# Ledger of designs, part 9: designed miniproteins, single chains

Each design is a single chain, and the fold is of that chain. pLDDT is the mean over its residues in the fold that is shown.

## One batch from the design tools (miniprotein)

Design m302
Fold by ESMFold2-Fast:
Structure m302 (fold): chain A 83 residues (1-83)
Amino acid sequence: IVGSVESLLTLEAKKNNGYLSVEEAREALNKLKDKLSEEAIEIILEEIEKVAKKKGTNTVSLEEAKEAARKGVEKAKELGVLG
């Protein structure tokens, strides 16, 4: 599942010169609704949003998005809501 998340974030970031907003990440993750619960998607997006807010920007780099997504997936698994 982590690989699927990272793959979709990579494809979305390539459209935007290696960066993506929280909304672009949401669009990418919504393509995995068959594998991820809505709760898991929101947890992953919250981790990405934390990075953007800490930077004072509306976007994150692909590397930042992947790291945030890994944390989000781990949290969702721990809570039993991954999907």
Scores: mean pLDDT 80

Design m303
Fold by ESMFold2-Fast:
Structure m303 (fold): chain A 68 residues (1-68)
Amino acid sequence: RPPVDLEKAREKVTEEMIKNGYPKEEAEKYADRLVELAARFGATDEQIIEAAKKNGKEMAETLERVAA
């Protein structure tokens, strides 16, 4: 029920993806996708950031494949 600040989540995820070795453009693309998918499951912005940080590339690739 608490509103999730998706805009803040995207910014934070993008930043964490860049820290994990993604180029800015790719990080933004994956951050948008990760936030959209996680929001559908009611995940908080903190949970979305943790997912990106722990398994950055693997998580983004897995979510993209599942959504495709």
Scores: mean pLDDT 66

Design m304
Fold by ESMFold2-Fast:
Structure m304 (fold): chain A 69 residues (1-69)
Amino acid sequence: MMTEAEAVDALLAVQPLVLGERAPPEALESLKELQAYTNLPVDGVLDRETVDILRTFAAAAGKTLAVVE
């Protein structure tokens, strides 16, 4: 099973992310795991709520998430 930290690391590896777009294929499964864990729709789309949760997890790990809005 993928941990939240592994999911966040996979998404950080493909930044900058684009708000409102589907995650890149290499990070899509990581995003879906995170969405399922946080009770968000499992659609693989980087909506506002998904991005806010990702920023929170990145900050907790001492990292900054780059997002194009």
Scores: mean pLDDT 76

Design m305
Fold by ESMFold2-Fast:
Structure m305 (fold): chain A 58 residues (1-58)
Amino acid sequence: GPLSRAQLEEQLAAARKALEEAKEALKEPGLSVAEEVAAKLRVIGEELTIELLERQLA
């Protein structure tokens, strides 16, 4: 229904924003190993989320 579509669009927008933020965090110099690993995992997770949401919206 329209609400489900609106929720998917909102989640997709949020995931794209989170991906940009995670990629920017990963580019930051002086990250600890734990911070770098955490940022890389966030990038992978958000890319997967975007892929799944885009497939549901197609």
Scores: mean pLDDT 82

Design m306
Fold by ESMFold2-Fast:
Structure m306 (fold): chain A 82 residues (1-82)
Amino acid sequence: AAALRQQAANYFTAGGILLAAGDVYEKMGKLDEAIEAYRQAAELFRKSAELDEQAGDTVGAERNRRFSEEAEKKAQELEAKK
């Protein structure tokens, strides 16, 4: 369905932007901002994966689950340093 695929693409793009922002904040030593950005990225990638799966895009869903897991892992690792 076109609507599901478009919404999945929108969530994926937003997740990518927040993941990149998290990486920049981490390099700057802004740990709170990095953690928030990574958590938001993980949530957006998770939503994208759910929509991809509903649309029958198994490859997209699997890739977005990996991005979500990686972003969540980054957030948890930074939280453990506080």
Scores: mean pLDDT 86

Design m307
Fold by ESMFold2-Fast:
Structure m307 (fold): chain A 75 residues (1-75)
Amino acid sequence: DEELVERARELLKRYAKLEKLDDAETLEGIEKAVEAVRKALTEEGETWTKEEARELAEKQIEELEKLIKELEEKK
């Protein structure tokens, strides 16, 4: 699901901005993390279905969005 991948990318960019991390290494790390999320959403594991992986990723992204929003509001 590209929508979840893009949400993850936006979250990582928002977090980097909060920490004032704008160097090339940090940006490359964000893209690697985004690619890992994409792979997790498209490949079935031995113990989960693609549907279960998507639901888990969506829940984790939602929780991270809440945490980053709280950090943004605190600063």
Scores: mean pLDDT 68

Design m308
Fold by ESMFold2-Fast:
Structure m308 (fold): chain A 63 residues (1-63)
Amino acid sequence: MTLDELFQSFDTDGDGTVPLETLKAFLESLGRTPSDEWLQALDGDGDGTVGRHVFEGVVRNLL
C-alpha cells in the first residue's frame, strides 16, 4: 500500500484534498488525540483541508 493510495481512500471528492475532520478521525482511530493547534499548523491555507503532501508527511511520521 502506498501513501498515495491511502490518501485517495480519504479523498472522497477527488479534489486532491482531505478535510481536517477526516484526518482527525483517522488519527483517533490509531489511538492519537490531535490538538486543534497541531491541526491548524497542518492547514497552512486555513481552508479546513490538507493536501496530499501534508497528509503524506503525517502518515509517514506514524509509520
Scores: mean pLDDT 74

Design m309
Fold by ESMFold2-Fast:
Structure m309 (fold): chain A 57 residues (1-57)
Amino acid sequence: MSLEEQARHALEQAEKALAQGDRAAALSGAWDAYKLAVEAGNEELAKKARELMERAR
């Protein structure tokens, strides 16, 4: 799996956690997605991860 695919997967898992009310898991997953997205050079994905972190606080 590429770094971009790993970032997308982490973001999907974080969004599912947030939908289930698990804000701690959502915040952790969004942070992992953000790091992977930055490393992959995908600014759009990094932005989505940051927005999810704000929603999970």
Scores: mean pLDDT 84

Design m310
Fold by ESMFold2-Fast:
Structure m310 (fold): chain A 58 residues (1-58)
Amino acid sequence: MDEVIERLAALLPDEEEAERARREMERARESMERMREELDEGVRLVDEAVRKVVERNE
């Protein structure tokens, strides 16, 4: 990932534009990490619900 950010920055004509692109990519990375945590929480809740159903049937 960092290599891609560096290569994209090298293609920009201005250092200021490169810094803006880097900041946008960092924000996208943070957003993806947050979505991953939300998905992990959802999976955990589903597993707990399935476990409770199994416990009720036995």
Scores: mean pLDDT 74

Design m311
Fold by ESMFold2-Fast:
Structure m311 (fold): chain A 68 residues (1-68)
Amino acid sequence: LSAAELEEIARELEEAARDVEERGEALVRQLEERGDLVSAERLRAATYTAVGILLAGSEFYRELAKKL
């Protein structure tokens, strides 16, 4: 079990979170522009839930790497 490998996965999770956030925000903006505010609100909530899970996962991998 390598600290470097754990940190690499943590970075990949953080990059995935950034990608989901950027793409999600773009789609929320498109829904707002077409007046679909209910779908925009729901998509925003789903996007930030997914981002939160990915970032929590990244934090766990970084925390484990520090203990090695």
Scores: mean pLDDT 89

Design m312
Fold by ESMFold2-Fast:
Structure m312 (fold): chain A 55 residues (1-55)
Amino acid sequence: SAADITAQLQALTDELVELARENMKAVAEGDDVKAKELIKKMQEVTAELRALRAA
């Protein structure tokens, strides 16, 4: 349903914001490994958001 899609879009958006916050912290701490892992996760969430918006 449209309500279910809206809820999932909001949840994915919130997840992306949190991942971005964690990535900023990892970069500030010089944790290159964690920063790269977080960027990969952000790319995955972004792809999922794009797929949902295109549906």
Scores: mean pLDDT 86

Design m313
Fold by ESMFold2-Fast:
Structure m313 (fold): chain A 67 residues (1-67)
Amino acid sequence: MRVQITGADGRVLTLEAAPEELDPEIAALPLGGSVTLTVTAASRGVLRRAAQLGLKLGETVTVTLLS
């Protein structure tokens, strides 16, 4: 699965993940669907990886499921 994460500052990250590695809110999206999520210390899956790549805790991001 490809997931695109857009930060409030316009920064864009594209990540590859297995379906079982997706955050539940992202896994529930249709292809091409988007959701707005906050990165927290409890974030797992793709949001945790995005935080490790430089997104700040407490940042609100738009996540789009690409494929």
Scores: mean pLDDT 77

Design m314
Fold by ESMFold2-Fast:
Structure m314 (fold): chain A 88 residues (1-88)
Amino acid sequence: SAGTDLYGAGNLLKLTALENPGKLNPEGAKEGLKKLLEIAKEAKGKASEEAKKTTLEAIDVVKENNEKSLSEEAKELLEEVKKVVEES
């Protein structure tokens, strides 16, 4: 389900960001965040509180450890994912 997809994607992003601080490449991060944004939009109203919390924690970890290496477009996508999840 869309909610399960968000939980899985959020958890994977969180683990990847924790294990690879500062090593996300700009284009790969942009593509991944575009996909995460699509998943978050589809999960709106369907995701568990745990899935939303996990995704928001992943965003915070990316900001702390990887945001400086991300393109401006990837940073904008990161904020959009956060907004969609918070509004869900």
Scores: mean pLDDT 74

Design m315
Fold by ESMFold2-Fast:
Structure m315 (fold): chain A 72 residues (1-72)
Amino acid sequence: AKEAAELIEEGLKAYGEGKLEKAVELFRKAAEAAKETSKELQREALLNLAEALKALGKEEEAEKVKEEAEKV
């Protein structure tokens, strides 16, 4: 869905600006929006979410999200 792709782009911008908590929020919204519409975008959103969580020091949560992405 276009909405999921737009949320990923906004999340990547927030990540690049060092707004890691906002990036996490945007990538979570992107994954949810993609859940019923595009497995490709869902996987991309979850992988970006895992990277943002790792950058925040939430390595355990990041690993769980990465495993979720691998199941899609």
Scores: mean pLDDT 84

Design m316
Fold by ESMFold2-Fast:
Structure m316 (fold): chain A 58 residues (1-58)
Amino acid sequence: MEAEKHYEKGLEYYKKKKYEEAEAHLMKALEIDPKFKKALEELIKLGVDILKEAVLKV
């Protein structure tokens, strides 16, 4: 229940390209439910997108 709320907020911030806030909420979802595979999958995708933007700008 609480893990799902943080997961949904993480997706909202990800949609807004607020990657730091998206990451914080997805990490909170995993702290509440470490077996929440969907939150882990989104966190991995977010990390890849952050690295792509960081590499492209440098």
Scores: mean pLDDT 77

Design m317
Fold by ESMFold2-Fast:
Structure m317 (fold): chain A 59 residues (1-59)
Amino acid sequence: VLAALSPAQQAVLTAVAELALALGLAIPTAAVAAALGLSVATAAAALAAANAALSAQLA
């Protein structure tokens, strides 16, 4: 899913996922979708993929 996004969208999603993990905050998927011009389903899948990638990097 991340590979289907522009590099700028990938960078923003990764930064949001990193910040949310660091702060222990929930990410509002609808707000992220609106900000990036994505569907809610695409934003949810991309955030899940970014979180999985970050978790793998930390392991």
Scores: mean pLDDT 67

Design m318
Fold by ESMFold2-Fast:
Structure m318 (fold): chain A 73 residues (1-73)
Amino acid sequence: SAAEAAALVAEGERLRAEGLRALGQRDYDTAIALFREAARKYREAAALGDPRAPELVRESEGAVRLAELLRAA
């Protein structure tokens, strides 16, 4: 349902915000885990037809890549 998809997007956004805070603290392992969880929630929302969710998946996967690169530096 649209309501179920919206709830998944909201949960993903909360997880993404926590990931950004961890990233700012240079806690890269926590940031990676949180961004992966956010991407998972957005993929579920996309499967339910949320039109915003595919871009949010792409952004969260990009955030995982960025955090991995920063951890490797």
Scores: mean pLDDT 90

Design m319
Fold by ESMFold2-Fast:
Structure m319 (fold): chain A 59 residues (1-59)
Amino acid sequence: SEEDINKLVELLKKDYGIPDEVAEEIREALLNGDTDKLSELAKKYKEVIEDAFLKLVDE
């Protein structure tokens, strides 16, 4: 959902030090379902995104 996407993006900015510009790109790609962009971002930020996702689902 949009709320879950916003929570993930805020975690990336607050806990993982992802720059606002990059965090906004991740948010837009997730909201738009841009699979190609998500694959590119996941390749560059794989560990950070994976950790943030696991942290969110473990709550």
Scores: mean pLDDT 72

Design m320
Fold by ESMFold2-Fast:
Structure m320 (fold): chain A 75 residues (1-75)
Amino acid sequence: MEKLKEEARKLLEELREKIKELEKKGYDKEDVEGARELVKKLEEELENAKTEEEVEEILEYAKLILESLDKKLKA
């Protein structure tokens, strides 16, 4: 469990860095704020996760957000 949670925490930190880069590039403020709130909710869900399946779901969702942020950074 803890190793999987550590992986998820690292991914969420990567999301935060990409959101910061979008902000620096002058991307839409509402989209930036929305992405930050989404990451915050995932961080809260991760700390409350009781099973490996719950952590895996958070990881999958975080990977989808990462893909979305990468597309926005390239656009």
Scores: mean pLDDT 81

Design m321
Fold by ESMFold2-Fast:
Structure m321 (fold): chain A 66 residues (1-66)
Amino acid sequence: MSREELVELAAKAAVSLVRNGVGVEEAVERAVRLLTSHYGIKLSEEELEELKREVLRRVEEMLAEE
């Protein structure tokens, strides 16, 4: 899975959580944790924080679209 694919999937999962009443930051944490666990992706702390920042940005874009 590419980085961009991972960010997009995590953002979609996080947006679904936000629409179900989860806060944006918590939704990003849950979505990233779920996908990294599901796909067996092992990241350093720096890579994990970078991924969370990218996913948060993408979620904000998606929520602003409609």
Scores: mean pLDDT 81

Design m322
Fold by ESMFold2-Fast:
Structure m322 (fold): chain A 81 residues (1-81)
Amino acid sequence: MQEVKEKKFKEAEKLYEETIRLADELAATGSPEVAEQARAFREAAKGTLEKYKKEGNYDEAIESLKAIRDGVEALRARAAA
């Protein structure tokens, strides 16, 4: 049980770090509108991790962080078009 919790925690942290990195890159290189949306995703990822970390619900954290990361990637794709 302990090992499963530890692995899920690391997966949630990895998704969070990946999302923040992508959001920060878009905020630095994108238009003002893209930068604003990227900062919103950054704050959403932070809030999601903090909420589910307090609850110990890393399955929900992983699911929610994946959705936020996918949103950042979609924003990046639109900004590149």
Scores: mean pLDDT 79

Design m323
Fold by ESMFold2-Fast:
Structure m323 (fold): chain A 65 residues (1-65)
Amino acid sequence: SILDAVGEAQKIVKEYLENPSEESRKEAIERLREILERLDEVEGTEEQKEKLRKDLEGTIEYLES
């Protein structure tokens, strides 16, 4: 579900923040991109999906900067 996807994304960010490194940063970006790629297949409203998409895109952009 979309709520599970949100929880997974939050866990990824938390794991990165607990042990930040170049390697963990790249891993976090890859895992967040995987969620983005399958977001259209996840059960949820279009509004919930768009919010998560924007949050994921913003987080990825931040991690890449």
Scores: mean pLDDT 84

Design m324
Fold by ESMFold2-Fast:
Structure m324 (fold): chain A 62 residues (1-62)
Amino acid sequence: SAALERAKEAMRELRRLFDEKQTPKLTPARVSGVELLAASLMLEGRYEEAEEVVREAIEEAK
């Protein structure tokens, strides 16, 4: 599914930003929480919502 692949890509981008950008806006607990929520949504087939949650966290980190 294209939506699943977009959600996975967004998850990879979030982890990359966390590893590269040491910012108080993106804590280990925040990243883990977003990853858990996104994974739960993906397990339910809610791929677009999973991407949205991850993209929101990415924008907060910029």
Scores: mean pLDDT 80

Design m325
Fold by ESMFold2-Fast:
Order: structure tokens, then sequence, then C-alpha cells
Structure m325 (fold): chain A 83 residues (1-83)
């Protein structure tokens, strides 16, 4: 049976840094950079529910409601306590 190695702490820290950058860009109204940063957080940590949730908020702000819905559904799948 194949057991993938545990996620490196460095990748988790990099994901958290990308997530923080996404929050910063979102607060500045730079939605394209916010999307890029949240997608990088997800790439580094595919189980990062909060990154999916915030990606949904950015898509909603851009009026991209279908993409927002998909991101919110993925966030809830990973963390059912998210709104």
Amino acid sequence: SYVPPPKAKTDKEAAENSFAAGLYFYSQGDYLMAIYAFEEAIRLDPEYAEAYYNLGLVYEALGQYEKAKEAFEKAKELDPTLP
C-alpha cells in the first residue's frame, strides 16, 4: 500500500504565508493577486479550508457566483464548521 509522506511543515508555513498575502491583497481590493495567493495556499496545502472559503469571498466580490459557490462547497467539505 502506498502511504504518501506527511506534509512538510515548511509547505504548511508557506501555505499560511500565501494565505496571509491573499488576505492583504483582498483588503487592498487587488482581487487578482488575492486569487493567485489563495490558489498558491491551496496548492501548498490542498486541505486548507479557510483558503477555499476566502477564495469564494473574492469570487463573490468579482460577481463570479458559480466559482464562489464551488469554492464555498469545497471549504465546507473540508471544514463543515465554516459558514
Scores: mean pLDDT 82

Design m326
Fold by ESMFold2-Fast:
Formats: C-alpha cells, structure tokens, sequence
Structure m326 (fold): chain A 60 residues (1-60)
C-alpha cells in the first residue's frame, strides 16, 4: 500500500494505491490532507482504499 499527499491549485489530494486499486480523497487544507494520509497509512490496504473513497470519514 502507498499513500501520497499531492498539492493542486486550491486543493490537496491524498492518493491511496493498493493491490485492489487506487483511491483519491480531496481536502481543503494541507493539514487535513496530511492528517488523513497518516491515518490511512495505519489501516489495512482494503480499509484505507474504502476510507479514501468515502472521503475520509472521521472516527473518534
């Protein structure tokens, strides 16, 4: 599994690449994107991909 944060004008994207596929989650701020990338990196590949597709829904 590979998790990358990329900058695009006006948006930040977290790209999750797994054996099952690639997911992208867009964020308004770099801080949110970096936090999401760190969180997704702790998950199993399938769960990280699903979370990225779902838009990084926060768990407490």
Amino acid sequence: MKVEVKEENGRYVVVVTTEAGTGKAYFDTKEQAEAAAAYLSTLPAEDALAAAIAGGKKTA
Scores: mean pLDDT 73

Design m327
Fold by ESMFold2-Fast:
Structure m327 (fold): chain A 66 residues (1-66)
Amino acid sequence: LTPEQRRALAREAEEAARRGDRERVREIAAGLLADAFGLTPEQAREALRGNSPEELVELARALAER
Protein backbone atom coordinates (compact mmCIF):
# COMPACT_ATOMS: atom_id res chain seq x y z
CA LEU A 1 0.00 0.00 0.00
CA THR A 2 1.13 3.58 -0.69
CA PRO A 3 1.16 6.19 2.12
CA GLU A 4 -1.85 7.87 0.45
CA GLN A 5 -3.79 4.58 0.37
CA ARG A 6 -2.98 3.94 4.05
CA ARG A 7 -4.25 7.42 5.03
CA ALA A 8 -7.43 6.93 2.99
CA LEU A 9 -8.04 3.60 4.76
CA ALA A 10 -7.46 5.19 8.18
CA ARG A 11 -10.09 7.86 7.37
CA GLU A 12 -12.49 5.12 6.19
CA ALA A 13 -11.96 3.33 9.52
CA GLU A 14 -12.90 6.52 11.41
CA GLU A 15 -16.06 6.93 9.31
CA ALA A 16 -16.97 3.25 9.76
CA ALA A 17 -16.55 3.61 13.54
CA ARG A 18 -18.80 6.72 13.58
CA ARG A 19 -21.60 4.76 11.86
CA GLY A 20 -21.10 1.72 14.13
CA ASP A 21 -19.69 -0.56 11.40
CA ARG A 22 -17.40 -2.53 13.72
CA GLU A 23 -16.67 -5.25 11.16
CA ARG A 24 -15.41 -2.70 8.60
CA VAL A 25 -13.16 -1.09 11.24
CA ARG A 26 -11.66 -4.53 12.01
CA GLU A 27 -11.17 -5.31 8.29
CA ILE A 28 -9.31 -2.05 7.69
CA ALA A 29 -7.13 -2.31 10.82
CA ALA A 30 -6.30 -5.96 10.03
CA GLY A 31 -5.47 -5.08 6.41
CA LEU A 32 -3.14 -2.27 7.46
CA LEU A 33 -1.48 -4.47 10.10
CA ALA A 34 -0.99 -7.30 7.57
CA ASP A 35 0.52 -4.86 5.05
CA ALA A 36 2.86 -3.35 7.68
CA PHE A 37 4.19 -6.66 9.09
CA GLY A 38 3.69 -9.17 6.27
CA LEU A 39 0.99 -11.13 8.10
CA THR A 40 -1.79 -13.19 6.59
CA PRO A 41 -5.32 -11.73 6.95
CA GLU A 42 -6.11 -14.48 9.48
CA GLN A 43 -3.00 -13.72 11.58
CA ALA A 44 -3.78 -9.98 11.55
CA ARG A 45 -7.40 -10.57 12.63
CA GLU A 46 -6.26 -12.86 15.47
CA ALA A 47 -3.65 -10.32 16.64
CA LEU A 48 -6.41 -7.68 16.92
CA ARG A 49 -8.83 -9.93 18.85
CA GLY A 50 -9.95 -8.07 21.97
CA ASN A 51 -9.26 -4.55 20.69
CA SER A 52 -12.12 -2.03 20.80
CA PRO A 53 -13.21 -0.10 17.67
CA GLU A 54 -11.60 3.02 19.19
CA GLU A 55 -8.27 1.18 19.65
CA LEU A 56 -8.50 -0.16 16.07
CA VAL A 57 -9.03 3.37 14.70
CA GLU A 58 -5.96 4.63 16.61
CA LEU A 59 -3.93 1.67 15.31
CA ALA A 60 -5.05 2.42 11.73
CA ARG A 61 -3.94 6.06 12.14
CA ALA A 62 -0.55 4.98 13.56
CA LEU A 63 -0.01 2.50 10.69
CA ALA A 64 -0.95 5.18 8.12
CA GLU A 65 1.75 7.55 9.49
CA ARG A 66 4.62 5.06 8.95
Scores: mean pLDDT 81

Design m328
Fold by ESMFold2-Fast:
Structure m328 (fold): chain A 80 residues (1-80)
Amino acid sequence: ASLEEAKKYFEKGLEAYERGDLDKAIEYFEKAAEIAKKIIDDPKTPEEVKKEAEKLREEAIEKILEISVEQLEAAVRKSF
C-alpha cells in the first residue's frame, strides 16, 4: 500500500461520483481512506508523507459523509 495507490482510489471515487454511481464512489473513497490510514499508522512513514496521507484520508472521509447524507436524505424522503 502506497500514497500513490490511495490517490488512484480517490480519483476512481471522483470518476464514479461524476457518473452518478454513488455506491461505487463510496467504495473507492473508503479504499483510499483505508490505504491512507495504513500509511499514517506506519512508524516508518516520513512526516511529510504522513501529512499528505492525513489530508487525503480527511478529504476521502468528507466525500463519503457528503454522499452518505445525500443517500440518507433521499431514503428518508421516500419513507415519509
Scores: mean pLDDT 82

Design m329
Fold by ESMFold2-Fast:
Structure m329 (fold): chain A 86 residues (1-86)
Amino acid sequence: SRELILRAIGLALRAIGIRIEAETLLPKVPELAKKAIELAEEAIRLALEALRSEDEEEAERLLEEAEKKLEEAEKLLAEARKKVEA
């Protein structure tokens, strides 16, 4: 499905953005930043696995897992930002 491909690409781009932001926070909040990078990298792997899947239902589950990982990474970045501003 073209729609699933576009969703996977969108999630991968979002993960790249999270990873770049987390890398800028590494010197100040290394533990939270490292975990955010790890979750973003896991989301990229899940999105790529979804693109390789021949089962649309499996691809949808993988993309949902990727999105959950990115939501967790975004929460960690929000915590890291608060610690830097304090």
Scores: mean pLDDT 87

Design m330
Fold by ESMFold2-Fast:
Structure m330 (fold): chain A 64 residues (1-64)
Amino acid sequence: PSAAQQVAAARAELSRRAGRLVTQKELAELAGVSVQTVSRLEAGWVEPKPETLAAIERAVAAFV
């Protein structure tokens, strides 16, 4: 899957676990990145840095 699909899927998974919609802003706060970065990644406008993608994956893995 593309990075855009991967990030969108990660946020969808967090939403399922939380039982509510997790916004791009909340994902950004959990991953320690800017909301603009999450928005651009999901839109497919920006190629993610490995560190940014790892931070998002870590945030999803740590979310109970």
Scores: mean pLDDT 79

Design m331
Fold by ESMFold2-Fast:
Structure m331 (fold): chain A 60 residues (1-60)
Amino acid sequence: SLTEEQRERLKRKIEVYEKAINFYKERLQQPLTEEERKRLEKMINFNKKAIEKYKELLDS
């Protein structure tokens, strides 16, 4: 079981990752090289996986 402090930290971390995803999605709307586009898509996928893991921990 998580403490209240640990739950609060995880919720804040989820918010940070969600904001990062939105930032990367905004950048993907700009003209980019294929390399830059691929990097941003990987970052979005990484952050989505992190959010899912943290949500699972909160549901435990």
Scores: mean pLDDT 86

Design m332
Fold by ESMFold2-Fast:
Structure m332 (fold): chain A 118 residues (1-118)
Amino acid sequence: EAKEYAAKGEELMSQGKYEEAIAYYEKAIALDPHYFEAWENKGLAYFKLGKYEEAIEYFEKTIEIKGPHYFLAWVNLGKAYFKKGDYEKAIEYYEKALEVDPNNPVAIANLEEAKEKL
């Protein structure tokens, strides 16, 4: 089951074993290419490894599969661009997250932090 591999990946993520987690998310994606949580968590694992370009690619794939109303993927895109030092892009994606959930305190805080960098 794709969910079984994803669950093992999540366990490995909680242990800081990001490369091993990615391998399990790849297995989940191979079984179900539309399993958006596996794409998202693969992106998060790359983010934790400091591989922000790859993280962005997989967060974009999450939005492609799940759709534009999935708040968390916009926040994750913003965070990845922030880590790359692209504060203008980070602001753009945090604003997209707030279009979906205007009162989200995490997105509001991240948006203000990104604006302070300009």
Scores: mean pLDDT 89

Design m333
Fold by ESMFold2-Fast:
Structure m333 (fold): chain A 95 residues (1-95)
Amino acid sequence: SDRERLIRLLEEVIKKLEEVAKKNPKYKTFYDNLIKQLRETLEKLRRGELSRFQVLLDLGAIALAVATLYHLTKDPELKELFDEVVRAIQELERL
């Protein structure tokens, strides 16, 4: 149950990243790299190789990367993505 919720949460974040990447070709390589990292995290989680804490660390790294790019660009889509990743982290903390 908790693993299934965590898997869904990661799938939702990946889907949001893919939607933003499709709309923003300028940052495609950045988004593709984040998607790759989260897909690897998701696969390891499905295999039972990751703790909730490791997923939290991975999502935190993604949030930091997005926040850093937002600081440099001031692109509002990056702020929306940051808020979505933070929401995922908060939901994970409830598990």
Scores: mean pLDDT 80

Design m334
Fold by ESMFold2-Fast:
Parts: sequence; structure tokens; C-alpha cells
Structure m334 (fold): chain A 113 residues (1-113)
Amino acid sequence: DPLAARSPREIIVGLLAFAAQAARIARADPAFDPEMQEAAARTVAQRLVEAGKLTPEQGERLAAALARAIAELVAGADPFAVLTRLAAEAARLLGADLDPEALAREALARVAA
């Protein structure tokens, strides 16, 4: 599993980039509705559980945080604020002492490229 070899920083930046891209797809495609957004978030969280990075309980919390972030971004909330909150939750769940604002900035730069 490629996720097993990644650092907490790379995992979190990837999660933030995923949320931003999922929101972009949802705005362009009505078929990517809230049910599919929740399923996609759950799939991503489950991969981290399978990679041994999260417990099943932590995976459920991450899936909920991802789905909420996608919904807020679709609704037109400030991307930096949304991704900073998601980064803080993901860092807490992964036990990583990382700056959530720095992670949000890195993810936004990655998505813009």
C-alpha cells in the first residue's frame, strides 16, 4: 500500500488536495452528490485504516471531517479556512505535531499546479 510508506505531512497534504479536488468535481458534476462525496471520503479514510495509520474509530472521524470539508467547499466557504480546520483534525488523528495553516498553504499550492 503506497500510503504505508508516506509521512504524516504527505498524507495530510494529500487529504487536503483530495477534498479540494472532490469539491471541484462536485461543482462541475451534479452526479457527484453528497452521498457519493461521503462514499469517496469513507474510501480514502478506509485506505488509511488498512495501511495501519488510523484505527477504525479514527477512520470514521476522518471520513466525517473530509465529507464536511467537501460540503463546505462546494457551498463556497473560504478554502484556506476549511483546509486549515481539516488539517488540524487530520494532524490530531494521525498524532502529528504539524502546523495546520502550513499544511493548508502547501495543499492549495499543489492543487493550483
Scores: mean pLDDT 86

Design m335
Fold by ESMFold2-Fast:
Structure m335 (fold): chain A 100 residues (1-100)
Amino acid sequence: SPEVELAKKIVDIAFSKPPKQALIEARKLIREAVEKHGLPLDVAGALVYFANVVAEAKNLSKEEQIKKIKETSKWLIEQHPDRAELFKEIEKIAIEKINE
């Protein structure tokens, strides 16, 4: 899925750079995906929200990072139940990265 591949890139950026820089780069990739590849606006908004949570959470304990990621995934699924499978996969990617 192009959305899952974008989410993997966002998670990698969030963990490889300081939060402010990570968010700037993540937002740029999401905007490019909307403008050049037709990424749906609801998915784009969800990925921006997810990127902010990941970038902020990386300064917390591993337990608190996982908690924040799960809470975010749950909230996004409640807002967009038709995309539940995508948000579950994004949650899995983020948790796997935290556990590295």
Scores: mean pLDDT 82

Design m336
Fold by ESMFold2-Fast:
Structure m336 (fold): chain A 58 residues (1-58)
Amino acid sequence: QAARDAAVQALLHRAGREAKELMGKLTDEGKSFTEIGLEVQRLAERARAEIDALRAAL
């Protein structure tokens, strides 16, 4: 349980950093707010799937 919780927290921290970096990159590239929102949502969905897979596997 502790190992699973640690792995989930690590994924959340990584996803948060990736989302922040992605938002900055897309803003610098001149993407619209809609495009930025869609890409961030995709990243969040991917992170959720990884967390769900970890919880199912452990």
Scores: mean pLDDT 78

Design m337
Fold by ESMFold2-Fast:
Structure m337 (fold): chain A 100 residues (1-100)
Amino acid sequence: RALELGEEGYKAGEEGLNAKDPLDQAKGGVLGGGLASEAVSESPKLSPEAAEAAKRGGEAAMLAGKKGALNAKTIKEVQLGAAGAIAGAGAAFEAELDKK
């Protein structure tokens, strides 16, 4: 389950990173960050494979959210992108701690 959530988070983050529209970039960050955060919350100690997937998902979501915020045309888009970047960064950080 944690592995699946991390992989889905990575997919959502990558879709956001490859999107041209700032709103779609920010949405990829929020969805990917949420999924990666759920992955690290599934167990207090993740398997190495699940931790790696959650870290990759969080990193992709952070970059997508950051890109969406930087390209945003409205305050709401900036807030959405920032939320995705924060969620992704947090999930990546927690996953990294679970590896060591």
Scores: mean pLDDT 77

Design m338
Fold by ESMFold2-Fast:
Structure m338 (fold): chain A 83 residues (1-83)
Amino acid sequence: SSVSLSEEKLEEVKEIAKKLEEGEISEEEAELRLQLIYIDSTEELIEELKKKTKDPEELENLEKILETLEEARKKIEEKLKEL
């Protein structure tokens, strides 16, 4: 991942913290939104690792992690829709 992507994710975290402190969102919403940021950051890291990886077993493991993260994302997005 580029430095700019890490800075973007940090600004998203700061915005969530600010909204929580100002009472604009609940602790539950803040936790779910933070989980989505960590999933996004992890997916970006894995995509960069896939570009550098030549080991077929490591590539298969990275793909399985991406599938797990996608399932987690969908569950969190569903919970956010209930708020």
Scores: mean pLDDT 82

Design m339
Fold by ESMFold2-Fast:
Structure m339 (fold): chain A 59 residues (1-59)
Amino acid sequence: MTQADIEEALKNLSESGRLLLEALEGKLEPLLERLKELNPETPQEKLEAIEKKLRELAE
């Protein structure tokens, strides 16, 4: 893995994190904890799928 790959992933997470923070404030907090537990080895695709689901549920 290169630093560029990590920076790109952080950029995507930063943008998504903004939406998740608003969604999780008061509603999806327990789902975020689950996501953190899966964090160490979860592929980007799975993280992105969970993110979309959280965002849709928040709406």
Scores: mean pLDDT 57

